# Ledger of designs, part 109: designed miniproteins, single chains, continued (4)

Each design is a single chain, and the fold is of that chain. pLDDT is the mean over its residues in the fold that is shown.

## One batch from the design tools (miniprotein)

Design m15785
Fold by ESMFold2-Fast:
Structure m15785 (fold): chain A 96 residues (1-96)
Amino acid sequence: SAEEYLKELKERVKVPEELEDFVVSLLEAEASFLEKHADTPELKRELAETYEDLGVIYYERKDYEKAKYYFEKAGELYEELGEYEKAELAYKLAEM
């Protein structure tokens, strides 16, 4: 389910509150780099995972607009990669 997938993603991006802004800045920098350079399935998958991590952090911040944006971006990449189950889960998270 989307709720169980969100729990899995939360465990992956577990960061101390004191470091949250720093981690967000690093993830946004990584996403920006990968958006320009992700020309392999492996790098596109890494970009999708970076978008999921950003989506979770913004969701926990109650910035639902940014969370939706990043989860939709992850879904688009998973569709491109043929990972349709992950794409469906990401799109369901975007609608939460």
Scores: mean pLDDT 88

Design m15786
Fold by ESMFold2-Fast:
Structure m15786 (fold): chain A 70 residues (1-70)
Amino acid sequence: SLKDIFSKYAKDGTIDKEQFLKLLVKEKQLSQDLAEKLFAIADKDGDGTLDFEEFLALMTRYRHVIDAHA
């Protein structure tokens, strides 16, 4: 599940940019360029982290892009 995948890379309920990129590259087989673009879309406030709800919303909204490039 997305929650199980998130939990592999998250620390204290949040995922940083480095771990998010690793997740997308390893689990979804995306390029680093695409992973960085997706992180930039999610991290509008520049906090450098995503919680699970932000992660789930991003993965659900952009599923067609993620699946097309995997």
Scores: mean pLDDT 78

Design m15787
Fold by ESMFold2-Fast:
Order: structure tokens, then sequence, then C-alpha cells
Structure m15787 (fold): chain A 72 residues (1-72)
């Protein structure tokens, strides 16, 4: 199963990808995929008691979901 370190790296990677997608004018669909991925990782972190990674994942998810909705 994923370690706390792996979860943190994956959330950080999704944030970087999402920021690059916004800069490049990506579709709402691509931004929603980042949001969904971050929410999924947040849930896994929560189940493992990793509250900091869970919080970061929720913030990433919310940011890219909001950006995606602006494009619809």
Amino acid sequence: DMTHEQLRRMVDSLKKKGDELIKNGASAEELLKVSEGADHLSGIAESKGDTETAKKGKEVSKKYKEEALKKK
C-alpha cells in the first residue's frame, strides 16, 4: 500500500501538473481529472491518519475543480 511519503509526493505532483495545465489552457476535463485524483489521494491519506497530506489533497482538489467549472 502507499506510504505517507508516496502520498505526499503524489499530491505535490498533481498540484504541479494542475498548475501547468492552467498555464497551458487545458480543458475542464483535464482539470477535473487532477481534482478527482487529489480527492482520491486525500481520502487514502485520511484513512491512514495523515491529516496534513489529506488537507493538502483537499485544497488541491478544490482549486482545480473550481478552475474546471470556470471553463464550462
Scores: mean pLDDT 83

Design m15788
Fold by ESMFold2-Fast:
Structure m15788 (fold): chain A 68 residues (1-68)
Amino acid sequence: LSEEEIKEKLIEKAKELGLSEETAKKAADIVLKYKDNPDAAAVRLVLELGLSPEQAAALVKTYLELLK
């Protein structure tokens, strides 16, 4: 998967979790920015975008599954 394909799938997952398209795009960008530290990505999603810990964990998990 290319980085662009990963970003698209993260946006799709964020929308499934109930996030707006604007927030979903920002969430995907944060996951990719902190891709080398998934725990930091989850924390940044909660602090910067106000995601629930469950939403943040689901997006990070989706990212890690896309790398397999």
Scores: mean pLDDT 84

Design m15789
Fold by ESMFold2-Fast:
Structure m15789 (fold): chain A 81 residues (1-81)
Amino acid sequence: AAEQAALRAEIEAEFNRDVKELKTLYEKDFNKAVEFYNEKIKRYQEKIEEARKQGDDFTARLYEEALKALKGYFNYLKKKK
């Protein structure tokens, strides 16, 4: 449905913004990058829990994929240092 497509686009846009900001912070201030990363991990986990409470498996799955991708990206940045 159009609503699911819009929601997916919104979550992907949020993820892309978070990745860009995390990369910028990682290059300038590692401690701030870690704080930002932990805040975003918590936010994504809260969104997954909220979606699950509502029985919205679609939204929960999208945030689970975003969470996994964010964790993978942060680990990639650490190895590149």
Scores: mean pLDDT 83

Design m15790
Fold by ESMFold2-Fast:
Parts: sequence; structure tokens; C-alpha cells
Structure m15790 (fold): chain A 78 residues (1-78)
Amino acid sequence: DEDALWGELADVLAAAEAAIRAAGGTDVEVTLTLTRRGDELSAEVSVSYTAPDAATKAQGDAILAAATARVQELLRRH
């Protein structure tokens, strides 16, 4: 069900935003771009944020990597 997929994708993005904010990131914007070409669906997760230090940047990068992996897993299951 695509509605269930969209809900799970929204939850992943919301969790990533919350995690980056909790790590100290500010001006956080998380974007998911979905492209459908016939029966093929591709996804790109991007995040924009301000990190006060290198440690926060590293945490934000790790959170983005985890969110991207989860999005790809959800698309493979669908």
C-alpha cells in the first residue's frame, strides 16, 4: 500500500530532523525527492542544517546516512 509507504517515509524524515536538532543542528530542513519512471521508484534524501562544531556535523552526517538507508529499505520492500 503506497499510503503505508508514504507514512513510513514521513516518519523516517521526521525522526532524522528531530535527531539532528537534538544533536545541536539548527535551521534543519529535510527533503525527500521521489522520482517515478514507469514501475521504477528512486529516492534521494537531502538535509540542510547549521552545525556549531565538527562533532555535530559528524552526527548529522551519520543521521542522514541512516535515514537514507532506511528509505532505500522501505522502497525495496514496496
Scores: mean pLDDT 80

Design m15791
Fold by ESMFold2-Fast:
Structure m15791 (fold): chain A 93 residues (1-93)
Amino acid sequence: VDLEKLKEAMDVIIPLVKPAIDEAVKRVEEIMKEKVEKGEISEQEGVSTVVAFQVRAIALVVEAAARVAEGESVEAAVKRVKEELERDVREVE
């Protein structure tokens, strides 16, 4: 992947997926909060899970941008990021 093409793809992808990422992070925070309140996990475990999810979301954006740089459509890349975020949210429930 060309670094300049990757940067251009990231500049396009980030604004399109940011609302979905922000919503997914909020949902994970709410799920972890409920688990902590029920005594199922520690507060530290809850925070660590949210941080890990945020890192995973960044990785999904970079992967999507790399695919766009290699010729994937922006629409297909955005759809994949949203589907992966929904799957990852379900895995923490």
Scores: mean pLDDT 84

Design m15792
Fold by ESMFold2-Fast:
Structure m15792 (fold): chain A 100 residues (1-100)
Amino acid sequence: SEIHELIEEIERLEKEYARKLAEAQGLSEEQLELVLKQIEETAKRLKELAENDPEKALEYARALRERYRLAAEKSKNPEARELAREIAELAERLAELLEK
């Protein structure tokens, strides 16, 4: 499923983004682990919603797009900014698929 593949790619990039921010902001290993777990749980829930409640999945995809659009605009780290931009683009594509 293209939707399933997009959610997995978004999860992968969100984890990379979290690691870049952890390095830049001096987050502890424990704090990073909690963020990574939240990303995994969100991806799992989004996959479930895409199958069972596509309207709710669309709301999550739109919220994710907006979050990373803002992150891309505000980030001082160029690598984190580019990752956030890419995540926002994938989240927009996910939203487009969920609308149809």
Scores: mean pLDDT 87

Design m15793
Fold by ESMFold2-Fast:
Structure m15793 (fold): chain A 84 residues (1-84)
Amino acid sequence: MEPLTPLEVRILNTIAERSPNPVTQSDLARDLGVSQPTVSRHIRRLERRGLVERVVDPKDPRSRVIRLTQKGMDALGEVEAKKA
């Protein structure tokens, strides 16, 4: 119902550009120039919408890698198509 914020679009785009490589919240904070708590809040909203998923790294259970879902890829594709 609510549209993606500009920051959420940038988060999805950054994950897509790094695919197939995994992306952490720290990677997103660094690449986007925002704080980790800010990224964490938006990732939580995106996960609730089914646009991203968090995978626990078994070698570092304190680390989460963020992956784009098919629904997230579709949503990003729709944003890019409307801009073109």
Scores: mean pLDDT 74

Design m15794
Fold by ESMFold2-Fast:
Structure m15794 (fold): chain A 83 residues (1-83)
Amino acid sequence: AQALRDEIEARIAQAEALLARAQASPDLDTVVADIRAALALLDYTVDVLLSLFPDSDFRANARARIAALRAQGDALLAAARAA
């Protein structure tokens, strides 16, 4: 259970760091690469990992955080492509 929690938390933390770096970067290629890497960390695999977790409060919180990060990444990617 702890290893599963650590994997989910690590993916969320890495995605947050990549999106923060994308926001700070003046280089469009770096922005797009970091956003894509963040979204890959938050792909369907993390939804599968969350479905295996028995703690409903942890699952609800993690799902909300992941959904917010996915929406942020999608918005940043759309903005980068429009520029």
Scores: mean pLDDT 81

Design m15795
Fold by ESMFold2-Fast:
Structure m15795 (fold): chain A 56 residues (1-56)
Amino acid sequence: SSEDVAALRKVAGEDTALAEEEINYLKNRKFSSEAERAAALTGAKLRIIGAELDRE
């Protein structure tokens, strides 16, 4: 959803490449349930945050 896209871009900050990779993954994936979608979004946010922390 547009909210999911906005959330991922917000946590990625200036690292637009990481945000676009996770956004494309979520956009191209069909979810069987709302819970599966929410879990995937949470995982995407954690991966972006982890990559930002590992950069420094």
Scores: mean pLDDT 70

Design m15796
Fold by ESMFold2-Fast:
Structure m15796 (fold): chain A 93 residues (1-93)
Amino acid sequence: SSEAKEGLRRFTILHASVTILLLNARMLLQDGNVEEAQRSIDRARENLREAERLFEAMRPNLSPGQAKTVQRDIANLKKLIDDMEAAAAKAAA
């Protein structure tokens, strides 16, 4: 459906945004910029929450295979954010 196509397009943009923010956070931590890294991590978490809300809204318009893929991608992003928050906490200590 057109709703599913638009939802998946928006999800792809949010997914890419989270990935870029986490890459930036990693580079900032390597440079000792813990405060800037934390801001990038916080923005990544906000974008992930938006992606989760979008997924719930588009879920009825997705095939089972599409829903499974999006759900897995969300789970993977959550793990990456959690790992990056742990790295930032260690750098701040």
Scores: mean pLDDT 90

Design m15797
Fold by ESMFold2-Fast:
Structure m15797 (fold): chain A 83 residues (1-83)
Amino acid sequence: STQRELAEALGLPQSTISQAIRGNPAAQLRVAEAGHRLLAAGKELPERIEEALEEWGRRNAAALEAAVAELLPEKERELAERE
């Protein structure tokens, strides 16, 4: 499966890849970090993976900026709901 291949290539658990695909920003950030490490090591990423990493990297940057300004109340609500 593509998810298993991506997990193996990035050295991440398959669960992290699954969460990133589901739209979890923290998981997407970890995948983007691992992708950058591979590129820094002089390794080439498959084309489909490069597009996903670019999209997730862009979404994580925007989500981090939005989280500081708008998503902070949302995260506090999630924490309250979990407790």
Scores: mean pLDDT 63

Design m15798
Fold by ESMFold2-Fast:
Formats: structure tokens, sequence, C-alpha cells
Structure m15798 (fold): chain A 83 residues (1-83)
């Protein structure tokens, strides 16, 4: 468990570092994908069926409102990885 927590902290640090290089006004979609990627990676370390189901439902809701084809393609890839 300590190893998994250490990895989650590393993921958080990487996400924060990447988020700091993004402009929320311009790069909102990229920032959203970065957050989703980090959550997917953290959930794989915890291996929780319930958390995977909740994240999958959240990602599917996001996919329903996203119109950008590149962002949709990346989000669909993340959804496929969780499944």
Amino acid sequence: MEEALERIRAIEEEMLARAATLDPERDGAELQLLTLDGMVEALRLLDSEENRADLLASLQRSLAVIEDPELRARLQAVIAEIR
C-alpha cells in the first residue's frame, strides 16, 4: 500500500507540473484530459471495481457534451483503457 501511495503522489506532482504550463482560458480541454489521465492512472494502482465504474460513468457523461473531435478521440481511448 505504501508503494501505491508513493506512485499516486508522483502522479499528482506530474499532473500539477503539467497543469502549471497550461492556460485555463485557452487550454481548458487539455487540462480536463490531463486530470482524467491522472485519475485513470491512480485508479489502476488502487484496483477498485467501484471506483472504475464511477470514473467510467463520469467519462461517458463528459464524452456526451464534448464536440471537439480530437478531444473526443482521446477521451474514447481513455474510456477503452478503463474497460
Scores: mean pLDDT 63

Design m15799
Fold by ESMFold2-Fast:
Structure m15799 (fold): chain A 83 residues (1-83)
Amino acid sequence: MEEIKKLEEELERLRKELEEKQRELQRLGEEFEELLKKAKEDPSYREEMLEKMHETARKMLEVIKLLSEMKEVEKKLKKLKEE
């Protein structure tokens, strides 16, 4: 029972981290769209746009990693609840 509680608390923490990173991704996506529009009219914005693209890609990888970690915790919880 104690192990189930610890895994549920870990899953809750991971869910909160995922929500925060998803909000960050949404903000980065909006910023990227604005920079993309500016870069089409003024090439001086191209470097800033590329930096934002890299930041967004890095954040997406963090989200994918969190989703994988959450899936592993969910598998452990399922196994313990079936015992």
Scores: mean pLDDT 82

Design m15800
Fold by ESMFold2-Fast:
Structure m15800 (fold): chain A 114 residues (1-114)
Amino acid sequence: VKGKKVAVVSSSEETAKEVAKELEEQGAEVITVVAKDDSAEAVGEAIREALKEGPDVIVVITGADVALELVPLIKEAVEKGVEVIVLLGTSGDPEVDEEAKEKLEEAGAEVIAL
């Protein structure tokens, strides 16, 4: 991530700031995009806004249920040459969590379980 432009997307401003600080300490140029709420619609809109900034990397912090709905958008970002890292929170259902991880990795994203 050193020297790369990284967009951090989360519905939590606190979580976005914590992740952004860690990436900046590693030498990244970081922009944060805070989604209005935890819905797939709001997080998806935040990802689209982040993509307009032309980042090298997008870090998406969201729950597995929301991430599963975002797979098509994540695949589009990867196909456009953007590296996507998903910091995946649990949905509370291990089957949903496993499906989300598999589908996101199939779309070309790196998945890190929280």
Scores: mean pLDDT 82

Design m15801
Fold by ESMFold2-Fast:
Structure m15801 (fold): chain A 67 residues (1-67)
Amino acid sequence: VEEDIDKLMEEKGRDTITIGELAKLLSEKYGIDYKEAVNDIYRLTGKKTLSREEAIKAAKELIEKYL
């Protein structure tokens, strides 16, 4: 998941990603429901835009919860 987040950030030319972009990544790669992912990421972080470390932490928590 770290590699996927790094690729997404590099492709977009940003040091951050939105919770929607992270939720889409988790939905497409891990089959986690997009709406559930958005809600859970926001609950975990309280933010709409995440740093690399915040995104990785949130992604790992959702993977453990749903997989």
Scores: mean pLDDT 81

Design m15802
Fold by ESMFold2-Fast:
Structure m15802 (fold): chain A 82 residues (1-82)
Amino acid sequence: SEAVAAAIAAWSPEKAAEMLAKLEEQRRLLEEALRRGEISEELAQAMLEGLARLEEAIRAGDAERLVEALRELQERLKKLLE
């Protein structure tokens, strides 16, 4: 997580834009899976909220916030997949 925070802090605007584009693609895939009934509403909501927090952290250039958002998403997914 510390190595991830350091790497993100060093990101160029181009690298940040690439990551935001990837998160947007994941959001589209999750919304499509939800529309097709391939995933539960609870799982989709947790993942969509997690992606939104990651996106906000990247736009803010806040590496620590991004690491925290990743941790929160991981814990929420663990709880839902129990």
Scores: mean pLDDT 77

Design m15803
Fold by ESMFold2-Fast:
Structure m15803 (fold): chain A 71 residues (1-71)
Amino acid sequence: AEKEFEKYAELAKKDKEKHKYYAAKAMAISLKSGPFTDDRELGQEEAKKHQQEVDKRLQQALQAAQEEKAK
């Protein structure tokens, strides 16, 4: 799943679709923080860091989508 979103991000970057690129990046990060056993071994700091990265990428995706909407 992560690799699929990374491929999608590369295609979106090639097509200059910034909003899709950032959306795909946010989804890839979110999937890494999914219900996997490795998440249980992350400290509070790592969990917070992952949440901040997801939020950051979502904000970038929203901004890019607004730019596309403005056209």
Scores: mean pLDDT 63

Design m15804
Fold by ESMFold2-Fast:
Order: structure tokens, then C-alpha cells, then sequence
Structure m15804 (fold): chain A 82 residues (1-82)
């Protein structure tokens, strides 16, 4: 879970650099929930909201692709931690 939270924080950093602060805040909340041992479902809802915002508002296609790759890595780690 620590590695997943670190990936989500990197996604937040990329969204913030692109000026999409709402997406960055959603990824940070998801990371915080996972680090505190909270609900995986709650964390996933913030992650989904962050990705929807990034997909609609983030115009830097290279940063969006990097965020999508980090999300793929996070999902793979979450699947292994079940």
C-alpha cells in the first residue's frame, strides 16, 4: 500500500504541474486514505474522480499518458495486495 500511495502522490504532482489542481487534490486524498489503512472503496472513488477530471481538463497529453501509466502500476499493485 505504501508503494501505491507513492504512485498516487506522483500522479498528484503531475496533475498539479499541469494546473489541474482538483485532480491533484483527489489523488492526494486517495493516497492519504490508503496510507491510513482506510477503505479501499473510498480511496478508489477519489482516484476515479481524479482521473475523470484529468481526462477532461488536462491538455498536456504526455503528462496524461504518464498519469495513466502510473494508474496502471497502482492497480497492478492493489490486485497483488488482496
Amino acid sequence: LKEVAELLREMSRLAREAGVYSSADSFEKAADILEKGGSLGEASSYLTAGMLIASSELKDEEKLKEIQELLKQANELLKKSQ
Scores: mean pLDDT 82

Design m15805
Fold by ESMFold2-Fast:
Structure m15805 (fold): chain A 85 residues (1-85)
Amino acid sequence: SSASRKKYKTSPELQAILKEAGATKDSYTRSEILDYITRYLLEKGMVNEKTGEVTFDEELKKIFGKESTLLSDPDFWDALDSQLS
């Protein structure tokens, strides 16, 4: 188990998504953010688990500026990192 305790503040838009997925904190580790985002996508039916394709809702479109992505796309995770400070 990784013992990384580096925590990030999230943008208001990302924080809204994390709270929808059950998050209640002011800051999160990268692993926690990835877990909450994955949960949000799966619970909202936005991800095709067979292809890894993600279809964004309006809230995610505000954050990423695009309609869809692949979970395996490094640009998706890089854009997520840009929401962290």
Scores: mean pLDDT 74

Design m15806
Fold by ESMFold2-Fast:
Structure m15806 (fold): chain A 97 residues (1-97)
Amino acid sequence: MDEELKKKIAFLDRLFQELLDDPSVLPPEAHKSLKSKYIAIVETVLIRLGVPEEEAEKKAKEIVDEALAKAKSEEELIALIKELMKEYLKEVLRKKE
């Protein structure tokens, strides 16, 4: 689990940055607001990590809403989103064994 978790965290960090650098790959809904953009990024990353689409959509909204409530800047928002995604990934991998 530890090595698999490390690989998935590295993949998460890389893909999240790629989607921030090139948001054109995100669906049209992602371009409507800052919140929609981050929800689409989180959902895409979770789906690529093997989370079912419906669960990924639900979790992406929860993560982004929590991060937006706590963040004082966009830099802090990005950091909080990544931290919440990593915590969720640890929980998912713990249950999959």
Scores: mean pLDDT 80

Design m15807
Fold by ESMFold2-Fast:
Formats: structure tokens, C-alpha cells, sequence
Structure m15807 (fold): chain A 115 residues (1-115)
């Protein structure tokens, strides 16, 4: 249940980031990306905790599917920023977060193979 709650919070932050891009509000975007990074770390810890507590490995699969959706939306955000000729530092921040989400998903896929 905690993993589901964190995924819902992460999805809301991604939607907030998309709205900030559409409004050219790069200050809100940067703040939202920082919050998203913190929630993604909390998600990883929550998944590991759930498995340690004897939860079904399906919780890892749920997190993997949620992160795939986040990756898709971050790619859309990145595309929009490039089309708008946004500042390169903003583009780089989104790209770095996308890479981080991708690596987190790969780490969870590796964890799932152990079960």
C-alpha cells in the first residue's frame, strides 16, 4: 500500500512538472523535479522494505510499471522543452532525472530476478 501511495504522489508530481513546462514556469519545474527525485528515492526504499517484510515480489513489478510511465512522461517533457528552446540547464536537469529513473527501474528489474 505504501508503494502505491508513493506511485500516486510521483504521478501527481510528474503532472505538475508537465503543467509547469506548458506554463513556461521553469522555477516551479526545477522545484518539482527536486521533489520528484526525493520521492523516487523513497519509492526504492519502500519497495526494499516491503520485500524485507515478506510482501509478494509483485510489489517490485508494480513499481517497475509505474516507473515506465514516469519515464514516458519525462521523455514527453524533455521533447516539449527542446521544442520550446528552453534553457540548456533546464533541459539537462530533466534529462538527468530521466536517466536516474531509467537506472532505478533497471535496479528494480535486477531485484525482481532474485525472486
Amino acid sequence: EEVKKLLEEIKKLVDEAMEAVDNNDYQTLIETLRKLEEKLLELYRAVKKAIADGKDPSVIQEAIEGLKEVEDKLREILSKLIEKNAPQDIINRVFNLLVGVHLLRKELEKLLKEY
Scores: mean pLDDT 89

Design m15808
Fold by ESMFold2-Fast:
Structure m15808 (fold): chain A 70 residues (1-70)
Amino acid sequence: DKQIQELISQLPENPVESIHQLVGLADNADSLRQLSDALQEVADRETDPNMKSALRKLADVLRQEADRLA
C-alpha cells in the first residue's frame, strides 16, 4: 500500500525502476491485476494531472502484463 504509493511518487523521476519494482511486488496474474485495479482507483481520485497520468500509465502496463500471464 504505502510502498506502492512511494513508487508511484517516484515515477516521474525514475519511471523504469519504479515500474520494475511494482511488477516485482506481484509475481502472478491475479496479483498484477489487483495492483492494476488499485492504481486505477488511486488515479481516478487523484487531483494532480501529472500524478493521474503516471498512475494510469502504470495501471495499463500492469494490466497488460497480467493479461499476458493469465
Scores: mean pLDDT 70

Design m15809
Fold by ESMFold2-Fast:
Structure m15809 (fold): chain A 68 residues (1-68)
Amino acid sequence: MKEIEELQKKIVELQKQYREAIANGDEERYQRLLDAIRHYGRALVALKKGDKETAEKHRAEAERILSG
């Protein structure tokens, strides 16, 4: 349950950064943020199902996208 709350807060944070990147015209950045948001969303769905392995995989992919 705490992991679900953490992912929801992370998605909200990334959505704010995504809007800022759009406002700044940073296409490369907002594309990456959108991709990361999608992966965190899949992780959230997996956690709601109790599938921690799938959630961990998608979370790792999102973090890799964000780090470069």
Scores: mean pLDDT 83

Design m15810
Fold by ESMFold2-Fast:
Structure m15810 (fold): chain A 92 residues (1-92)
Amino acid sequence: TSTSQQSVDDASRFLRDFGDRVGSDLQPLADRTIQDLRDALRTGLEGGRRAGQSMQGLYDRATQLSGSDGGRLAGQAQSIVGQTLSTIRLNN
């Protein structure tokens, strides 16, 4: 169906799994990033900006709490979110 919707769904699944694997303290930040990605799909530029900010906050917290392993997983999450935001921009 929609490439942008599929990208958001894939990123959302990764972020939920990431929060579960790295720590429960990150789950609210992962949930916020998922919500901001869904908002980006609806609102475009402003939602995309907010999703990027939420992901940066999640990255910073994950690296602070989980060291090198959390940093690696957070880097993967940031890459997936970035690709998803690019897909939304290209298809809007």
Scores: mean pLDDT 78

Design m15811
Fold by ESMFold2-Fast:
Structure m15811 (fold): chain A 91 residues (1-91)
Amino acid sequence: HMLTPTDPVLQRAIDRLAERLGVSREEAARILYEAFKSMPSYDPATGTKSFKKLTPEQEAALEAMIEAARETPGNEQLVDFLEDALKEAKK
């Protein structure tokens, strides 16, 4: 299922990122979407994840999304995926 602009987790992530970077909600949303577009998809057939190095702004976006997802029950798989992505990006 795709996250929508009205999803409470996504809205909390955007608000948190905007506060953290000192930017508008529109700019924070752009950074957050760009961070997700830069992440390669997980390959379940091989069990392998390959992640690109992220910019500091994109790392902040993923951290904000992880924090927002943790605040809402039922997003444990999303949290795990984003934490793995951030860990690989920081290498």
Scores: mean pLDDT 68

Design m15812
Fold by ESMFold2-Fast:
Structure m15812 (fold): chain A 85 residues (1-85)
Amino acid sequence: SPLEEDLERAEARLAELEADPSVPAALKAHAAESVELLRLAVENKVSFEQLEEVTRESAEWAAANPDASYDELLAKTRELLEEKA
């Protein structure tokens, strides 16, 4: 599926970033988050369009909850992905 191919590319990109000590930790964290989101989408068999909707809703939730931790944001994103399954 397109999402499985996107996941493979994202995992390869993350590995490249992690291997480069000159890359800022924040960029590595963002790449790791992208891999986790794509992995959850593949596991829940959501479409690319549903993933875009989940990403938008997750961003809206983050804006409404500025004190939320990274782990809480990931938990909310997982919940939203499971709702699309």
Scores: mean pLDDT 77

Design m15813
Fold by ESMFold2-Fast:
Structure m15813 (fold): chain A 71 residues (1-71)
Amino acid sequence: IAEELAKEVEELAREAGLSEEQIEFAVKAAIAALTADEASRAIILDMVRQRVGEEVGRRIEELVRRAREKL
């Protein structure tokens, strides 16, 4: 699950043209959000949107949501 989420986020961020720093941040943040409590997850996902943009951030949020459904 975490490995699959990491790959999907990395591919999404690369397709969106993000920098390697932004890609690494997005992957780490998504994995952290996967196992975080509700309040912490909201903060993490808000930071992702601020750093990688609203469109990519919303798509990452959806990937995290789907991954959590498998837990």
Scores: mean pLDDT 80

Design m15814
Fold by ESMFold2-Fast:
Structure m15814 (fold): chain A 81 residues (1-81)
Amino acid sequence: SVEEELARREAELAAARSKEELLEIVDRFATGLYLRASPEQRAQIEALMKEFYERAKTASFEELLELAREFVRRILELLAA
């Protein structure tokens, strides 16, 4: 379920110790879902990734963690629709 996958990804994000680890977790997650997504979903994932990375440029570790959680949730909701 979306809730189970979200909980799993939130635990993975919470274990990260640096911005680099958070970005690697997000990149692996997004890439994995992109490969199994429809063309329409891929366009939406690309838009969400662009938004995330732009906001990530100036984010603190704590802000990036919250941005990553939001990004994961939005992608999972998109794929569940």
Scores: mean pLDDT 83

Design m15815
Fold by ESMFold2-Fast:
Structure m15815 (fold): chain A 58 residues (1-58)
Amino acid sequence: PPLSVKEQILLNLFKIAAESTRFVAERLKQKNNPLVAQEEKSLAETQRYIDELEKKGK
């Protein structure tokens, strides 16, 4: 079934959050900061939610 308007908004918000997390993770990686693993995990969790919404929209 197609995504509702609310689900479309949430999908766009999560995509923005994923971009922000990717930016932070790359900066931490450049500085060899141990927090990079936590940011990568957060990115993976956000991406999982994006994937679930994309799958539902098909």
Scores: mean pLDDT 80

Design m15816
Fold by ESMFold2-Fast:
Structure m15816 (fold): chain A 83 residues (1-83)
Amino acid sequence: SRLTQEDLEEADALAKERLAAYLRSQGVSQEQIDAIVAAMDDLLEAARLLAEALGISELEALRLLVDIRSDSLMEVLERKAAE
C-alpha cells in the first residue's frame, strides 16, 4: 500500500497526543504543553520549549521529539501494513 497524507496526519496527531501525555506525567502545566504541541511543526522551537519545561538540554529535547515522532509514524505504518 502507498503512504497517504492522511497517514502522516494520523502519525503527527499521535505524536502530539503521546508528547502531551508524557509531559502531563512529568507535571508540566497544560499551558506549557499547549505551547509545545503548537510549536511541534518547528522542531527547533519545540525542542527549546521542551528543554525549558523539562529542565533538559536542547539536544536531549530534540532527540525526544524525533523519537516520539518516529515511533508514532512506525505504529501507523505497522497498522496499515497489517490491513
Scores: mean pLDDT 85

Design m15817
Fold by ESMFold2-Fast:
Structure m15817 (fold): chain A 79 residues (1-79)
Amino acid sequence: GDELTKKFQQAGLSGLDVRMLTLLSTRPMTSGELAGILRISRKTASLRLRDLEKRGLVESRRVGNTTIYSASEKGKQLV
């Protein structure tokens, strides 16, 4: 079921996670930029970025009132 799919997604990288990491490996981006490129909601982009950051695959940096995300070395090695 859908819940089982979500559990597997929580344990590993989804296709969306791989696409986000690939984009972030090219340059740092905001959640809004990623949402626009991937044609997903900003909420979805932010939730996935937070999950990837907890796994050490993405790093975040505050610049003024904006949060910028980048792929970590570990994240880059996966894509």
Scores: mean pLDDT 79

Design m15818
Fold by ESMFold2-Fast:
Structure m15818 (fold): chain A 62 residues (1-62)
Amino acid sequence: GPLAEAARAARDPGARAVIGAAARDEPTLGKEQARRYLLRAAEQMASDPAAARELREAAEKV
C-alpha cells in the first residue's frame, strides 16, 4: 500500500523505520491511528527537518 511504498522511498533511516512500522500496523490500527502515529513521530523528530518532512508526507498518504 501507499505507506509501504513511502517506507521504501524514504531517504532518512529513522523516517524509514517509523513509516515501515506504521505500514505494518495500519491494517490492525486503522488509517486514523497510523496517521496520528506518523504525525506524533514527526513532532518528536523536529530536530531533524528532513526526517520530520518525510513522516508528514507519509501521513498524507494514509
Scores: mean pLDDT 83

Design m15819
Fold by ESMFold2-Fast:
Structure m15819 (fold): chain A 81 residues (1-81)
Amino acid sequence: SAAEEAWERYREAAKKAYEEYGEDAIKIAEAVAKELGIEVEKPKNEEEAEFVMYKVLAKAAGIEEEPKSAEEAFKLVLEKA
């Protein structure tokens, strides 16, 4: 499925980013978005980086809804991925 394939691509991108950047959430979010070819605004802090990670996963899975918060992004991923 598109969701399963998106999850696999996301996991591979995340693994690579974690190996390179450790626990730097901002750099990890930027690297994952870049690897998946998804354009996002640069996160300003760790909370925004988490939001970006969920937005990237949702977009990769073909979710059309635009999340307005990290919680909404997480809910969309859970419902469709």
Scores: mean pLDDT 73

